Designed miniproteins, single chains, continued (4). Designs and how they scored, part 109

Each design is a single chain, and the fold is of that chain. pLDDT is the mean over its residues in the fold that is shown.

## One batch from the design tools (miniprotein)

Design m15781
Fold by ESMFold2-Fast:
Structure m15781 (fold): chain A 84 residues (1-84)
Amino acid sequence: TPVQSEADEAAALVARWDEFEREGRERVKRIKEEPKSVQVATIVGLRLSSTLYRDSAALSTDPQQRANLQRVADFYEREVEEIE
């Protein structure tokens, strides 16, 4: 069963995808200039978000909700790789 709140949030992010991507790029640039402790904390948070959306996608029975959730999960995973 999909968690409606995560699906609604993912749909909202996908609806404004260009802005969401820009915000992500600005965040990566900012975090790379921060102390290593801040970078590690950010990576942990992003991995938790990626896992949440990925797990929600696996539980979703709606193809569009699943696609939105997976897209957001993949985005956060790529953001982690860019910081590392």
Scores: mean pLDDT 84

Design m15782
Fold by ESMFold2-Fast:
Structure m15782 (fold): chain A 99 residues (1-99)
Amino acid sequence: SLMEEIRAAAEKVIKKAEELEKEGAKYAKKAREYAEKALAEENLEKAILYLAKAVAYGNLALLEVLVKKGEVELSEEEWEEIRKFLEEQLAKVEELLAK
């Protein structure tokens, strides 16, 4: 079922977020928290929205680690623009979750 696939994806996000948190990624905690909310959610639409937030924060956490390791060159200004854009999009997802 789609709910089983969402829960499996959320469990994978939790595991990767824990690894990234150990590498010092600040966004890893938010990725884990939203993935845990997706696992606990019984409403399919809300579970999808929580998983979407978890994946977005997980990607920010991964980018933090890649920049720190020198695998990606990103200025502080470029990082702030990406972060602000994604947080603005995540706020729109939160408006949908509140309904």
Scores: mean pLDDT 83

Design m15783
Fold by ESMFold2-Fast:
Structure m15783 (fold): chain A 86 residues (1-86)
Amino acid sequence: SEELLELLKKVAEGDLSAVPEAIELITKEHGVPPWVARLWILSGLAAKALAAGKEEEFERLVEEMLALARAHDPALAAEMERELAE
């Protein structure tokens, strides 16, 4: 949707205040739990940080993703940890 695209642009530009509304719209439009929507947003931010050479920011975002996955889906967390160890 246009509204979701605008919110995701704001998040990508560093406006983290748009994250809660983006999570709500992703949850509504894609039928995923809020924690999965947050994981998708964090994944996009991590990819942007990596592309920009911001290694410390990338590591922080990856740790947030792992903590979120461990709380909600331990099997997914284990898979993510294996990929990061490679």
Scores: mean pLDDT 81

Design m15784
Fold by ESMFold2-Fast:
Structure m15784 (fold): chain A 105 residues (1-105)
Amino acid sequence: AAAARQAHLRRALQLFDEAVKLMEKIEKEVSPELLKLVRQARNSLAFAVAAWNAGDWELADEYFERTVKILEEAIKKAPPELQKLLKRFLDVVREFWEHLRAARA
């Protein structure tokens, strides 16, 4: 139903705002090496959202899976304090993507 789709899109927008705030915090605290990985994940997520908006759900999921793999690599390379923040960011990004998937027609 249109109402259910709209609810998922609203939740996705809230989660996207939370992800942006977490990403801004992370980018201020990370080493230059980790910053490159975080920026690669940001760009991959942007491509996933662009593909989703174009209706190319297969391409959108491929870019999202790439985003997850890059973030998992960043977590492995991060010091313990940043690992918690990066894991929180990944959880928010995953929940965001579940709501976008639920909003597909």
Scores: mean pLDDT 86

Design m15785
Fold by ESMFold2-Fast:
Structure m15785 (fold): chain A 95 residues (1-95)
Amino acid sequence: MAEKDVKAIERAVEGLRSEDPFDREVALALAEIHATILINTAKRASDEEKPEVKEALEKMAEIFRRGAEDPRLSPEVRAALRQIAEKLEETIKEI
């Protein structure tokens, strides 16, 4: 994944701190979509692509782990981010 995709995830996680419930819902949906795209990319990655994809997975997992520990986010959002991080980490072990 390109650097811009990681930056998009960082922005989505910041959106989860919004006081507007709608903005939080949109931010969470975007975070889940980007994580799913990266996981699917990793599963079909060639041996030449694996190092770059693994680095992107590691960076994205770190962002979601950091979000899961953010006391400014609701317990439900933190639980969702934790689950996404776990899926990313599991995908890293498979490639």
Scores: mean pLDDT 78

Design m15786
Fold by ESMFold2-Fast:
Structure m15786 (fold): chain A 67 residues (1-67)
Amino acid sequence: SLEEELKKQKESAEWLAAKMEEVPAQARQGADFLAAAYRSIGKRGTPELGEEYEKEGEEYLRRQEEA
């Protein structure tokens, strides 16, 4: 379902962020883009999921900006 798909993508974004800590700055730009993309998908899905996912995306981007 879309709900399960969004959750999986959110987990993938967090996993990818951790991995990209070990790679060049180019990969960090990719992580930022992916975080934004996941947020967009959440918003486009269901209102309930979008709201929850927006919060997660915000936290993910904050961590990236601090790196």
Scores: mean pLDDT 61

Design m15787
Fold by ESMFold2-Fast:
Structure m15787 (fold): chain A 96 residues (1-96)
Amino acid sequence: EEQRKLDIETVAALALIAIAVALVDSNPTPESFRETAKVLERLAEEARSLGADPIATVLYEQAKKVREAADQGNVEEALRILREAGDRITALVEKL
């Protein structure tokens, strides 16, 4: 139980780091957002394997939204979605 909690917190921390890196990028591109979405999707699979379904669901949903915004060339919306993702993941980790 304690080890699983630490593993879940590690996955969440890595997701928050990926989000923070994307948010401080001075030259964000649709391709950079697609790469961020891939990282979040990979972390969603890790969270699911650990039984952290709420975290996995949020990461998957937000990754999909970021990819859709990137495909539309909407940098402002992609950044908004990433901020929302960070807030949602932080709230879920606080309840672990």
Scores: mean pLDDT 87

Design m15788
Fold by ESMFold2-Fast:
Structure m15788 (fold): chain A 76 residues (1-76)
Amino acid sequence: SIEEEVKEILSEVTGVSPVKMDDDLWYDLGLNELLAKKIIEKIYEKFGVKLTLQDVLGARTVGNLVKKVEEKLGKM
């Protein structure tokens, strides 16, 4: 699923495991601009979806990032 694959990418990039949907990207996962750029690259490689830095930085939670990927893929 998109949810599980996004969680896997977040875990790989941040080193945090397990990753939960309610986790805060900044406070719980320790996200910064460098890690956000790595996440964008891996999401593009996996899904063919080009996120902007603002898409990732504005998401706040894992669940919101999953929704952004689903929205860009044409899923509601």
Scores: mean pLDDT 82

Design m15789
Fold by ESMFold2-Fast:
Structure m15789 (fold): chain A 91 residues (1-91)
Amino acid sequence: LPTDPPPSPEQLQRTKEILRRWLEELKEQGAPEHFIEFVESLLHSAELGLLSTSLVERIISLSDLPAFKALAELAEYYGAPRTAEEARALL
């Protein structure tokens, strides 16, 4: 029996949909390129099956937030304090 359960296919699919929505919102709002690149890198990692269960659950928990608010919280969780600070300044 696995010690650490992997994300379910349903959770991964939902995570991809959330990341795509945030990416569109960021582009529509004229977000800085590095914010767009951050979300694109997460989406690429999701497509490769490289996201941890904890990160997938975090993204899902933030799914109801606008992209900038979600990005601020996610960047802080991920250990990117500069990105988190910049995202908070745009709220």
Scores: mean pLDDT 74

Design m15790
Fold by ESMFold2-Fast:
Structure m15790 (fold): chain A 83 residues (1-83)
Amino acid sequence: ELEERLARVRLLAAGLPLSEVNLLLVYDPSEEALEALLARSEAEAERLLAEGRRLLAEGREEEGLLLLAAGEGLRLGVEAARR
């Protein structure tokens, strides 16, 4: 139970939706499945960071900064979850 709860916290910290976390916990998540979902969240973080930089380059500072903050937050969550 504790390992299941820790896995849930790690996946949620990485920005994964609760429905995907619940599906993994039904199957007793393998490290491979967890890493695949973390990689998905990491790819989304990179997408948000790239879009944020594009908006900043176009002079859309508020929108660009919001996307950079979202992408950086997700990236840090993935790093924390991979401990």
Scores: mean pLDDT 69

Design m15791
Fold by ESMFold2-Fast:
Structure m15791 (fold): chain A 115 residues (1-115)
Amino acid sequence: MEEQKKKALEYASEAFNAAIEAARSAGVTDEELQRILDEVGRRLGSRDGFETLLAMTAALIGVAEAFGGDPELIEKAREYLEKALKLMNVSDETRKRIEEARELGRRIAEELKAR
C-alpha cells in the first residue's frame, strides 16, 4: 500500500473508533449501532471500502451528536475524519457524500430515539 493511503486509513480507523465510543458513551447499544450502520450502507451505496469507512464514520459522528455522546470523543472523531479527507484529497462530490452521511446518521438516531 502507498504510505499516504496507509496513513489515511489509520486516521479513518481512529475516527471510526472514537465515533463508536462516543455513541456508546450516550448509551447506544451495539445492536442499535449495527442497525444504524446497515441502514446507512443501504441508503448510501458505496463500493470503495475506504469511502464506505469514511461514510460510516461520518454517520456514527451524526449518531453520537444526536444522542449527546461525549463531546471530546465526538471532536476526536471529527478531527481524524478531516485528517483522512485532507490526506486523500477527496473530491468535492465525495466530501458532499460524507456530509450527507453525517446528516443521515443524525436523522436515523432521532428516529431511533423515537422520543
Scores: mean pLDDT 80

Design m15792
Fold by ESMFold2-Fast:
Structure m15792 (fold): chain A 65 residues (1-65)
Amino acid sequence: GAAERAREGARRAREAAEAGAPPEVALKMSQIGEDGGVLAAASGDDEAAAEAARASRLMYQQAKK
């Protein structure tokens, strides 16, 4: 679902950041996670939307490494 895709995006951004990718790459992937949350909310799954937002925030924090 959307939350699962957001978590996968967060994981990939984290791995990219740890491999030395620039923070802008992780920010772009964070935006993709936000889009997943919007889709979850549109289908009436507020909890999946919240989970997607949480994964996106973790991805953004990882980009600061």
Scores: mean pLDDT 61

Design m15793
Fold by ESMFold2-Fast:
Structure m15793 (fold): chain A 96 residues (1-96)
Amino acid sequence: VDSKVQSLVRQAQQLLKQLNTSIKQMIDAVNNNDSAAFEKALTDAENIISQLKQVADQLDSLGATQQAAQIKLEAEIQEGIALIIKGVYKLISSKQ
């Protein structure tokens, strides 16, 4: 059980690192007015968030409830950030 929990925690840490990169790519795409790069980075971020929630569910099923809750909360915070960036981008685009 412990080795599986450790593996899932490492997977979540790697996914969170990838998610942070995708969020940065969204911001860079907005700054560069690159809609194609923005949509790609948003899709990548949404896919990683989905994977993080699945990892959190697996951790919870193994009794690692605290680790699961922490990963889920971090994923939800980053999801909120991505939605704010998306909203700002759409608002800026509509004013042009």
Scores: mean pLDDT 85

Design m15794
Fold by ESMFold2-Fast:
Structure m15794 (fold): chain A 67 residues (1-67)
Amino acid sequence: MDALELGKKALKMGKGALEAGRMLRHEEAIRLGEQALKLGEQGVKDKDKEIAEKGLELAKRASSLVG
């Protein structure tokens, strides 16, 4: 999976987790979701696979916290 695919996954999952975290007022999920979006955007922009992978990892953690 390339940086673009990883970054897009991080953005989609991170956004969903951030929205759910805001509805549930889950501070950790909000923080991780915001970080996932930032890293996902950076990974796509810079074509940096490592940054995109970190974004996706944070997005998965945030998603796990909100269900």
Scores: mean pLDDT 83

Design m15795
Fold by ESMFold2-Fast:
Structure m15795 (fold): chain A 90 residues (1-90)
Amino acid sequence: MWQVSEELRRLGHELTELLLSGAPRERLEELRARIRELLEEEGVPEEVRELVMRALETQIEAAVLLKEGREEAARELAARKQAELDELRK
């Protein structure tokens, strides 16, 4: 089983800090791309990489919508992605 590296853990923390600070979408997407690259370099299975990338995409989109004052759109996106995750948990 693949183990989370310290580098990946650090990037995850950086993403969380940027999300909480209301960073621009460009910075969030840049960090997401770096995480994707690191997951690929570490040999993380494609299925796991896809799950992580979808989760990050949702978090970024929701954060951007909240920053723009589009709270209802952010809630709808979160609900839709929660339904997708519930389907994957089966």
Scores: mean pLDDT 73

Design m15796
Fold by ESMFold2-Fast:
Structure m15796 (fold): chain A 74 residues (1-74)
Amino acid sequence: LLYRPVDPLLQAIAARYGKEELSSQELGDVIGELMREAIANGGKIVDPYTGEVLSPAEFFDRVAAALGKAEVVE
């Protein structure tokens, strides 16, 4: 399954990696990459849409809300 990001957060994530659509695997890989970078930087995640510095829990809450708006394509 592919996800077409309609939420600005998911669009910003896709755009940073040069993609218009994300598979479930690719979305997981992108989130995993951001989490690894956060660990390397003392547990901080920068929101790709707003530029805010967030905790992992805050970032996951925003991603969950954004996924609820994503268009699922086969």
Scores: mean pLDDT 68

Design m15797
Fold by ESMFold2-Fast:
Structure m15797 (fold): chain A 96 residues (1-96)
Amino acid sequence: MSAEEVVREAMREIAEEAGEEPPEDLSAETILRTMERAAELAKEYLKRGDLEKASRLMSILNLLFNYAVGEGLLSEEEAKRLEELLQELQELGRNA
């Protein structure tokens, strides 16, 4: 698969977990919102003790974050916010 196809599949999986329609565009705004949604879902799963689902979402989130950083899609502030969310999820995972 191309990098774009991998990203589209990742976004589809997050939307399915959220019970939402998958986004069709790969705009920076759509990717950012999808990552924020994945972080929310992962946090909820960690709080409920569903470590398998949380781990899967965190892996997908990391994939999207690396893509967005590599393509220059994120502002400095957006990248920092997502790094803080990823750190929070890692800390929650240690306590779950």
Scores: mean pLDDT 79

Design m15798
Fold by ESMFold2-Fast:
Structure m15798 (fold): chain A 81 residues (1-81)
Amino acid sequence: MSPREKLEEVAERMLELIKKYRPEEYEAYKQALDLVLHSSDAGQRRFLLELAEGLIRWAEEEGNEELKKEAQELRDEILKI
């Protein structure tokens, strides 16, 4: 699988987490990710990493261990790309 295909899979998984835990933010993040995916390959990894770190911090603040674990797994996958 190419690095780009891996980043697209990670983006889809992040959108599913946002849809599950913050459905009110789903459309905004979907639009932001669509722009990143279409406008810059170089910025895509950075944006996804920043988003994963944000989800981890939010999960810690809310005490959501499931979201924290899933966000950490996504961050680790991004770091391997």
Scores: mean pLDDT 78

Design m15799
Fold by ESMFold2-Fast:
Structure m15799 (fold): chain A 87 residues (1-87)
Amino acid sequence: MDELEALIVEAAQARYAEEVEGVEISEKSRKKVEELKPYEEEIKEMEEKIKELVEKEKAGADPEELKEEEKKLLEKGDRYAEELKKK
C-alpha cells in the first residue's frame, strides 16, 4: 500500500471520527489532515462514504455488502495516490 494512499484514508477516517462521532483525534492525525488540504474534496468524499457505511452497519446491513463498500473506499484511495504520482 502506498503511504500517500494510506494517509488520505487515515485523514478521511480522522475527520469522520472528529466531525461525526465527536472523538478527539491525536495531534498527529490532525497534522495529517492539514498536510492533505489540497485533497480536501477527496477527503470529504471518503468521509461521506465512511458515514454511509457506518449508518448501514447500524441499520443491520449485510456484512458482505459492507465489505464490498469498504473495498470500494480503499480502491478510491488507490486512485488518488496514482493521480498524485503523475504530477
Scores: mean pLDDT 63

Design m15800
Fold by ESMFold2-Fast:
Structure m15800 (fold): chain A 87 residues (1-87)
Amino acid sequence: SPVDRLAEALRSGDLDAIIEAVVELVKETNFDPEKVREALREALRKAGLPVGGIAGLMFYLSLELSKRGHKKVARLLFTLAIEELNK
């Protein structure tokens, strides 16, 4: 599943693999914000990483995705990061 691929990429620490897995995950959800948020939390849990770090992860990945031309995916993650930080 896209969640399992992202969890594996997160455990590897390979940024290129993480970016590709996140793009695939977002496309698989058809850019649904709720599904993306749930899928990212699940990927963090499966990777053994703290779910409390999700806002920081989304913010960081939004910058990297933007640099790589994935503007639509980057915008979605940036919006979700700001929403998590404002809770």
Scores: mean pLDDT 87

Design m15801
Fold by ESMFold2-Fast:
Structure m15801 (fold): chain A 91 residues (1-91)
Amino acid sequence: ASPEFLRELEEILNTPEVRELLKQLTSKDYEVAREAAIKLFEKLRMYAAVYLLKTVGGKSTVVLFLRQLLKYLPEDSEARELLEQAIENLS
């Protein structure tokens, strides 16, 4: 991941729309969580992640992707906190 990509990712993850999608990832309704994950990954322009979601699918794929994103975000960012919450609720 390039520095430019990481900056863009941080900005996108802090938008109200993306924050709402992250909350929907914690839904007990698998269909709602899956739809939110697809929309989130498409907004992030993560072609590999979108491909994995559409090809293999599933909650575990979403969790793996979110854990990967955490490694690139600052520890004190709101985006990191939202991702950690989504991972805990999906796990």
Scores: mean pLDDT 62

Design m15802
Fold by ESMFold2-Fast:
Parts: C-alpha cells; structure tokens; sequence
Structure m15802 (fold): chain A 62 residues (1-62)
C-alpha cells in the first residue's frame, strides 16, 4: 500500500514538472484511488490534499 502511494507521488511530481495543474493532478489521483484501488472517498480526499501540499512544496523548492 505504501509502495503504491509513493509511486503515485513520484508520478504526480513528474506531471507537475511538466506544467500540469496541481489541483488537476490531485483530482486525477483521487479518482484513481477510488475507482481502481477501492479506497474510500475520505481516504482519497486525504491523499489528494497530501499530494497537493507536496506538489506545492516541490514547486517552491525549485
């Protein structure tokens, strides 16, 4: 489970580096977690917020 989340985080960073909107990336990952991994909406929302914060931090550190 943690390995899957780390993989998704790395992919999200790559998408942000290619100019994709952070909110769009977070929404896509939320949908992926719910539809493909069977994660609850509450857990997917938390993950989406965590990804959004990490992408914002990554963008600031560039």
Amino acid sequence: VEEERKRLEKQALLLADNGFDIDLIAELYKNYLVNNLGVSEEEADKFAEEIRKKLEEHRKKK
Scores: mean pLDDT 76

Design m15803
Fold by ESMFold2-Fast:
Structure m15803 (fold): chain A 83 residues (1-83)
Amino acid sequence: MTARGEPDDANLIARAALSVLSDEQAEKLYDAVRATGKSSFSEEEIAKIAKELGLSDEQVKKLLEKFNELKEEEENLPLVVKE
């Protein structure tokens, strides 16, 4: 399916997880996120799913920080251009 205009939050969550979590944890998180059928997630929803998978508060915090960084980067390519 071709999506235009919005980043796939599930894909961004997977990318963030791969950066801060193990590959196994990242895969489980991605599967759980995809199982919701949603394309957009709040920080609270991501944190809830991650905690249900047994991630620590520290891991959840790192995941959310990286997710927000990647989401902002995706919306603001190229990375930094100040006018």
Scores: mean pLDDT 72

Design m15804
Fold by ESMFold2-Fast:
Structure m15804 (fold): chain A 61 residues (1-61)
Amino acid sequence: AVEAIKEAARLGAELSRAYQENAPKEKIDELRRKLYEVLQKILTPEEARRWVERVEASLKK
């Protein structure tokens, strides 16, 4: 649990940085996939999907 939370926070920061640097869609999709995978260790697939959508909505602004 603690490791998954720590990894999710790190991936979230990486995703934020990727958007800030206008990284290619391919790199953003890869980071999103990794974040989704980590979140599924502590959340249901549905909850993980909603969390990722919220983060991306915030970063795409």
Scores: mean pLDDT 77

Design m15805
Fold by ESMFold2-Fast:
Structure m15805 (fold): chain A 93 residues (1-93)
Amino acid sequence: VEAEIEAHAADFAAQLRRAAERLRKEGKSSLVLSENSELEERAELDEEKGTLTLTLTNKVTGESYSVSVPLSRLEAEAAAAALALYEAEQKLS
């Protein structure tokens, strides 16, 4: 499972980079990365800490999970963040 998650870490890191750039460009504190009828994934940028926080929310139950990733180490931390979000999604489903 972890090895399979790590195989997609580069794509996830790229998504996080785009989210941070968009938040900076728009001068916003948060944006929705993905949403469907059951789940919402939101990104929040903290420029002073240099971190991006991802929040996965189950819109049916109201349960949520958050993970923070340092912008300076997106590629190194992306695999761990992806695994944490994957585990959260399994519990929220």
Scores: mean pLDDT 72

Design m15806
Fold by ESMFold2-Fast:
Structure m15806 (fold): chain A 61 residues (1-61)
Amino acid sequence: SHTEKKIEAIKSLADQIAATASVEAVENVLNWIKEEHKDEPEEDREAIEKAIDEYLAKLKA
């Protein structure tokens, strides 16, 4: 689906930033992406937010 492709793109971007920058940079970028997707339909917004929150939780573990 469109939302699944968007989530995969976000994860790919996060992985690239994690490899080339810092955990702080990943956190800042992902939180910004979360804000940018607030205009998405509720189901899509919740899926994106959940994926970002799960990524950040694993990154900070």
Scores: mean pLDDT 79

Design m15807
Fold by ESMFold2-Fast:
Structure m15807 (fold): chain A 74 residues (1-74)
Amino acid sequence: MEAEKALAELERLYQRHPEIVGPLVELAKKYLEKGLEDQALAVAYTGIARAHRAEGKLEEAQKYLDKAVEAMKK
């Protein structure tokens, strides 16, 4: 599932930015446990975007932020 793949990517970024993405990893897992895939996907993409921004990867961060917004509205 798309949300599971996004969460896996977020968990990889957790190794470098635990204070930024840690709470979002937990929140995304809770949404997936409840079957709330759109919410889980939005949270995961938001965390990925924040981690990329912290690394100075602004274009990557913007792409994931756009994906998070789309997941919440579609």
Scores: mean pLDDT 80

Design m15808
Fold by ESMFold2-Fast:
Structure m15808 (fold): chain A 73 residues (1-73)
Amino acid sequence: MEALGTLSLELQYLAISAALKGMSPDEVRELLLRAGYSESTANRVADAVRELLKLSREEQEELLAQVKKQLGI
């Protein structure tokens, strides 16, 4: 997934967690804009969520486990 791979590990964790929670890309984009992130960053995270929602729940959970290992949590 190209969009996910362009994000920091912290933003990858956020994107995967949002997808697992069933949040839409538009909801994630709006949340990040309200949190003070740039439109560019909010769009990149929203694109990652859109790609993640095409995956099975099992695949999303596997990606989350990988990101957690890289973050040391």
Scores: mean pLDDT 82

Design m15809
Fold by ESMFold2-Fast:
Structure m15809 (fold): chain A 69 residues (1-69)
Amino acid sequence: MERLERALREVERLVGPEAAELVRRAAEAVIAGDLDAHSRYVEELARRHLTPEQREAVRRALSAANEVS
């Protein structure tokens, strides 16, 4: 949980608040068992043209969310 919050702050810093909100919603969807919602949020993130550093930040946050599930 603390690791997820830290990763979300990093996404907000590197990518922006909209991307951080999408990652947070994807994390909440996984924890709730809503895989369809999770897939929609991940797809929305994938449509964004992210730099390698931004993509890595998003990947770390999604990984942290999966470990809390």
Scores: mean pLDDT 77

Design m15810
Fold by ESMFold2-Fast:
Structure m15810 (fold): chain A 77 residues (1-77)
Amino acid sequence: MSEKENEAVKKILEIGRKAYKDAKEAAQTGNYDEVVKKHLDEVRKAAKEGGLSEETIKNLEDAVRKAADYAIEEAKK
C-alpha cells in the first residue's frame, strides 16, 4: 500500500518478464538453471528492499519460478 511497496512489486514483475525471456533463450543452450537462480536472487533482493513480508517474497519467488519453468517448457516443444 505504500509507494515503495508498489515500486518493489512493479520491479519484481519486470524481473519476472526478463526471467521468462532469458529462460526461453537459455533453455536452448542448457544454461537455464543459472539464469533462473539469478532472477530469483534479484526478486528476493527487490522484495526485501521494498519491505515486503517473507510470505509475499515466497509467493513472488514461486510466481517467477513458475513463469521461468513455463518458458523452458515452451522452448523445448
Scores: mean pLDDT 73

Design m15811
Fold by ESMFold2-Fast:
Structure m15811 (fold): chain A 83 residues (1-83)
Amino acid sequence: MEEARKFLDEAIEELEKLKEEKIEKLKKEGASEEEIKKVRLELEIEIAMMRIQGAVAIRTKDPNAKEIIEKAKEKFKKKLEEL
């Protein structure tokens, strides 16, 4: 299970970086403060969902913990593409 915790921590760090990169890109493209706030909130919700799902899977010693985290990460990346 220690490997799943490390995987979750690394996934969180990756998604936080992708979120900030998206926000910086929007700022450079002249997006409004309201648009930036909306995009940030939507991406933060997806990261929070991954944190919760990953933490629950790790706590319950789910053998699919890594798969659950990876699926949540994929959902975030789809959201990032849509925004």
Scores: mean pLDDT 84

Design m15812
Fold by ESMFold2-Fast:
Structure m15812 (fold): chain A 65 residues (1-65)
Amino acid sequence: MELRGKLVGSDPEKGQATIELDDGRKAVYTTDTKTGKGTLTIDGEELEAELAEVGLDGSVVIKVL
């Protein structure tokens, strides 16, 4: 499944990006720097995901695994 949205915030020290999805929900994408695994947190649910594309305008495409 692919989710689309816009990057609205980031915390590089925590490996986190805050994304507003096209449906208006907010999600947090977190990268574990030790394992390289990405996790998308939406409404308290954690999903394994990859940040597939980041546009210069802050548009993002997230691939849920």
Scores: mean pLDDT 78

Design m15813
Fold by ESMFold2-Fast:
Structure m15813 (fold): chain A 73 residues (1-73)
Amino acid sequence: SEIREVQVAAERTAAINSVPGAGPKERLAATRESSRPDATPESIKEAALAAGMSEATAEAVAAEVARGRERLE
C-alpha cells in the first residue's frame, strides 16, 4: 500500500542517517538505492561503498536497514 511504502522509505532513510561517519555524498547514494523497489541491505551497502563510504560504516548502514525491516513486520 502507499502508506506502507512511505513507512518503508522513512525507516530506511532514518536508518541511513542514524549511522555516524558518513558524508552527504555517501548518504545520498545509499538513500537513492534504498528508494528502488528491489533494494536490499546488500545493494544499499554496495551503493554506499561505491560512493566512498568505508566498509565498516556501510556494514553498519546495512545492519540498521535490516533492523528497520524487522520492526515493520
Scores: mean pLDDT 76

Design m15814
Fold by ESMFold2-Fast:
Structure m15814 (fold): chain A 67 residues (1-67)
Amino acid sequence: SAEEERLRRGLAGLRRGVAEADSRAMALTNLHGAKELRRLAEELGDEELAEEADQVERDAQTKVSSL
């Protein structure tokens, strides 16, 4: 669906944002984005998208802790 496509594009952007984050503020912004996208994926019932979003959230949390 168009909603799934938008969330998948958002997830790709968040993955890049986590990789590129060089400050806690940038990492926190991507963490908040990942948490919200995971919630939306769960509401859609898209288990694959929710699992991918959960992984990005974990990566973002790790990045926050490393900065």
Scores: mean pLDDT 85

Design m15815
Fold by ESMFold2-Fast:
Structure m15815 (fold): chain A 84 residues (1-84)
Amino acid sequence: GAALAAIDAALAALPADVQALVQPAVDAVLAGVAAGDRLAAEIGLGMLYIAYGVIRLAEEDPAVLAAVDALVAAVDALVAAGLG
């Protein structure tokens, strides 16, 4: 629904290289939430937070930083709604 659409929109706003860094983590979260597997979703979130930390240190484009902030917020909202 709306949460998945928000994640897709946030991913589409990212440059291809940044999207490639976060995509595996987002896929892991989505698979965990769909399965009702909290541990799998939390592992995906951990991977996403590591990628997010690296992007925040290396990226200088404020538009890319805003887009990755939006992605993390959308994924956090999906996990909260789906698992807690």
Scores: mean pLDDT 83

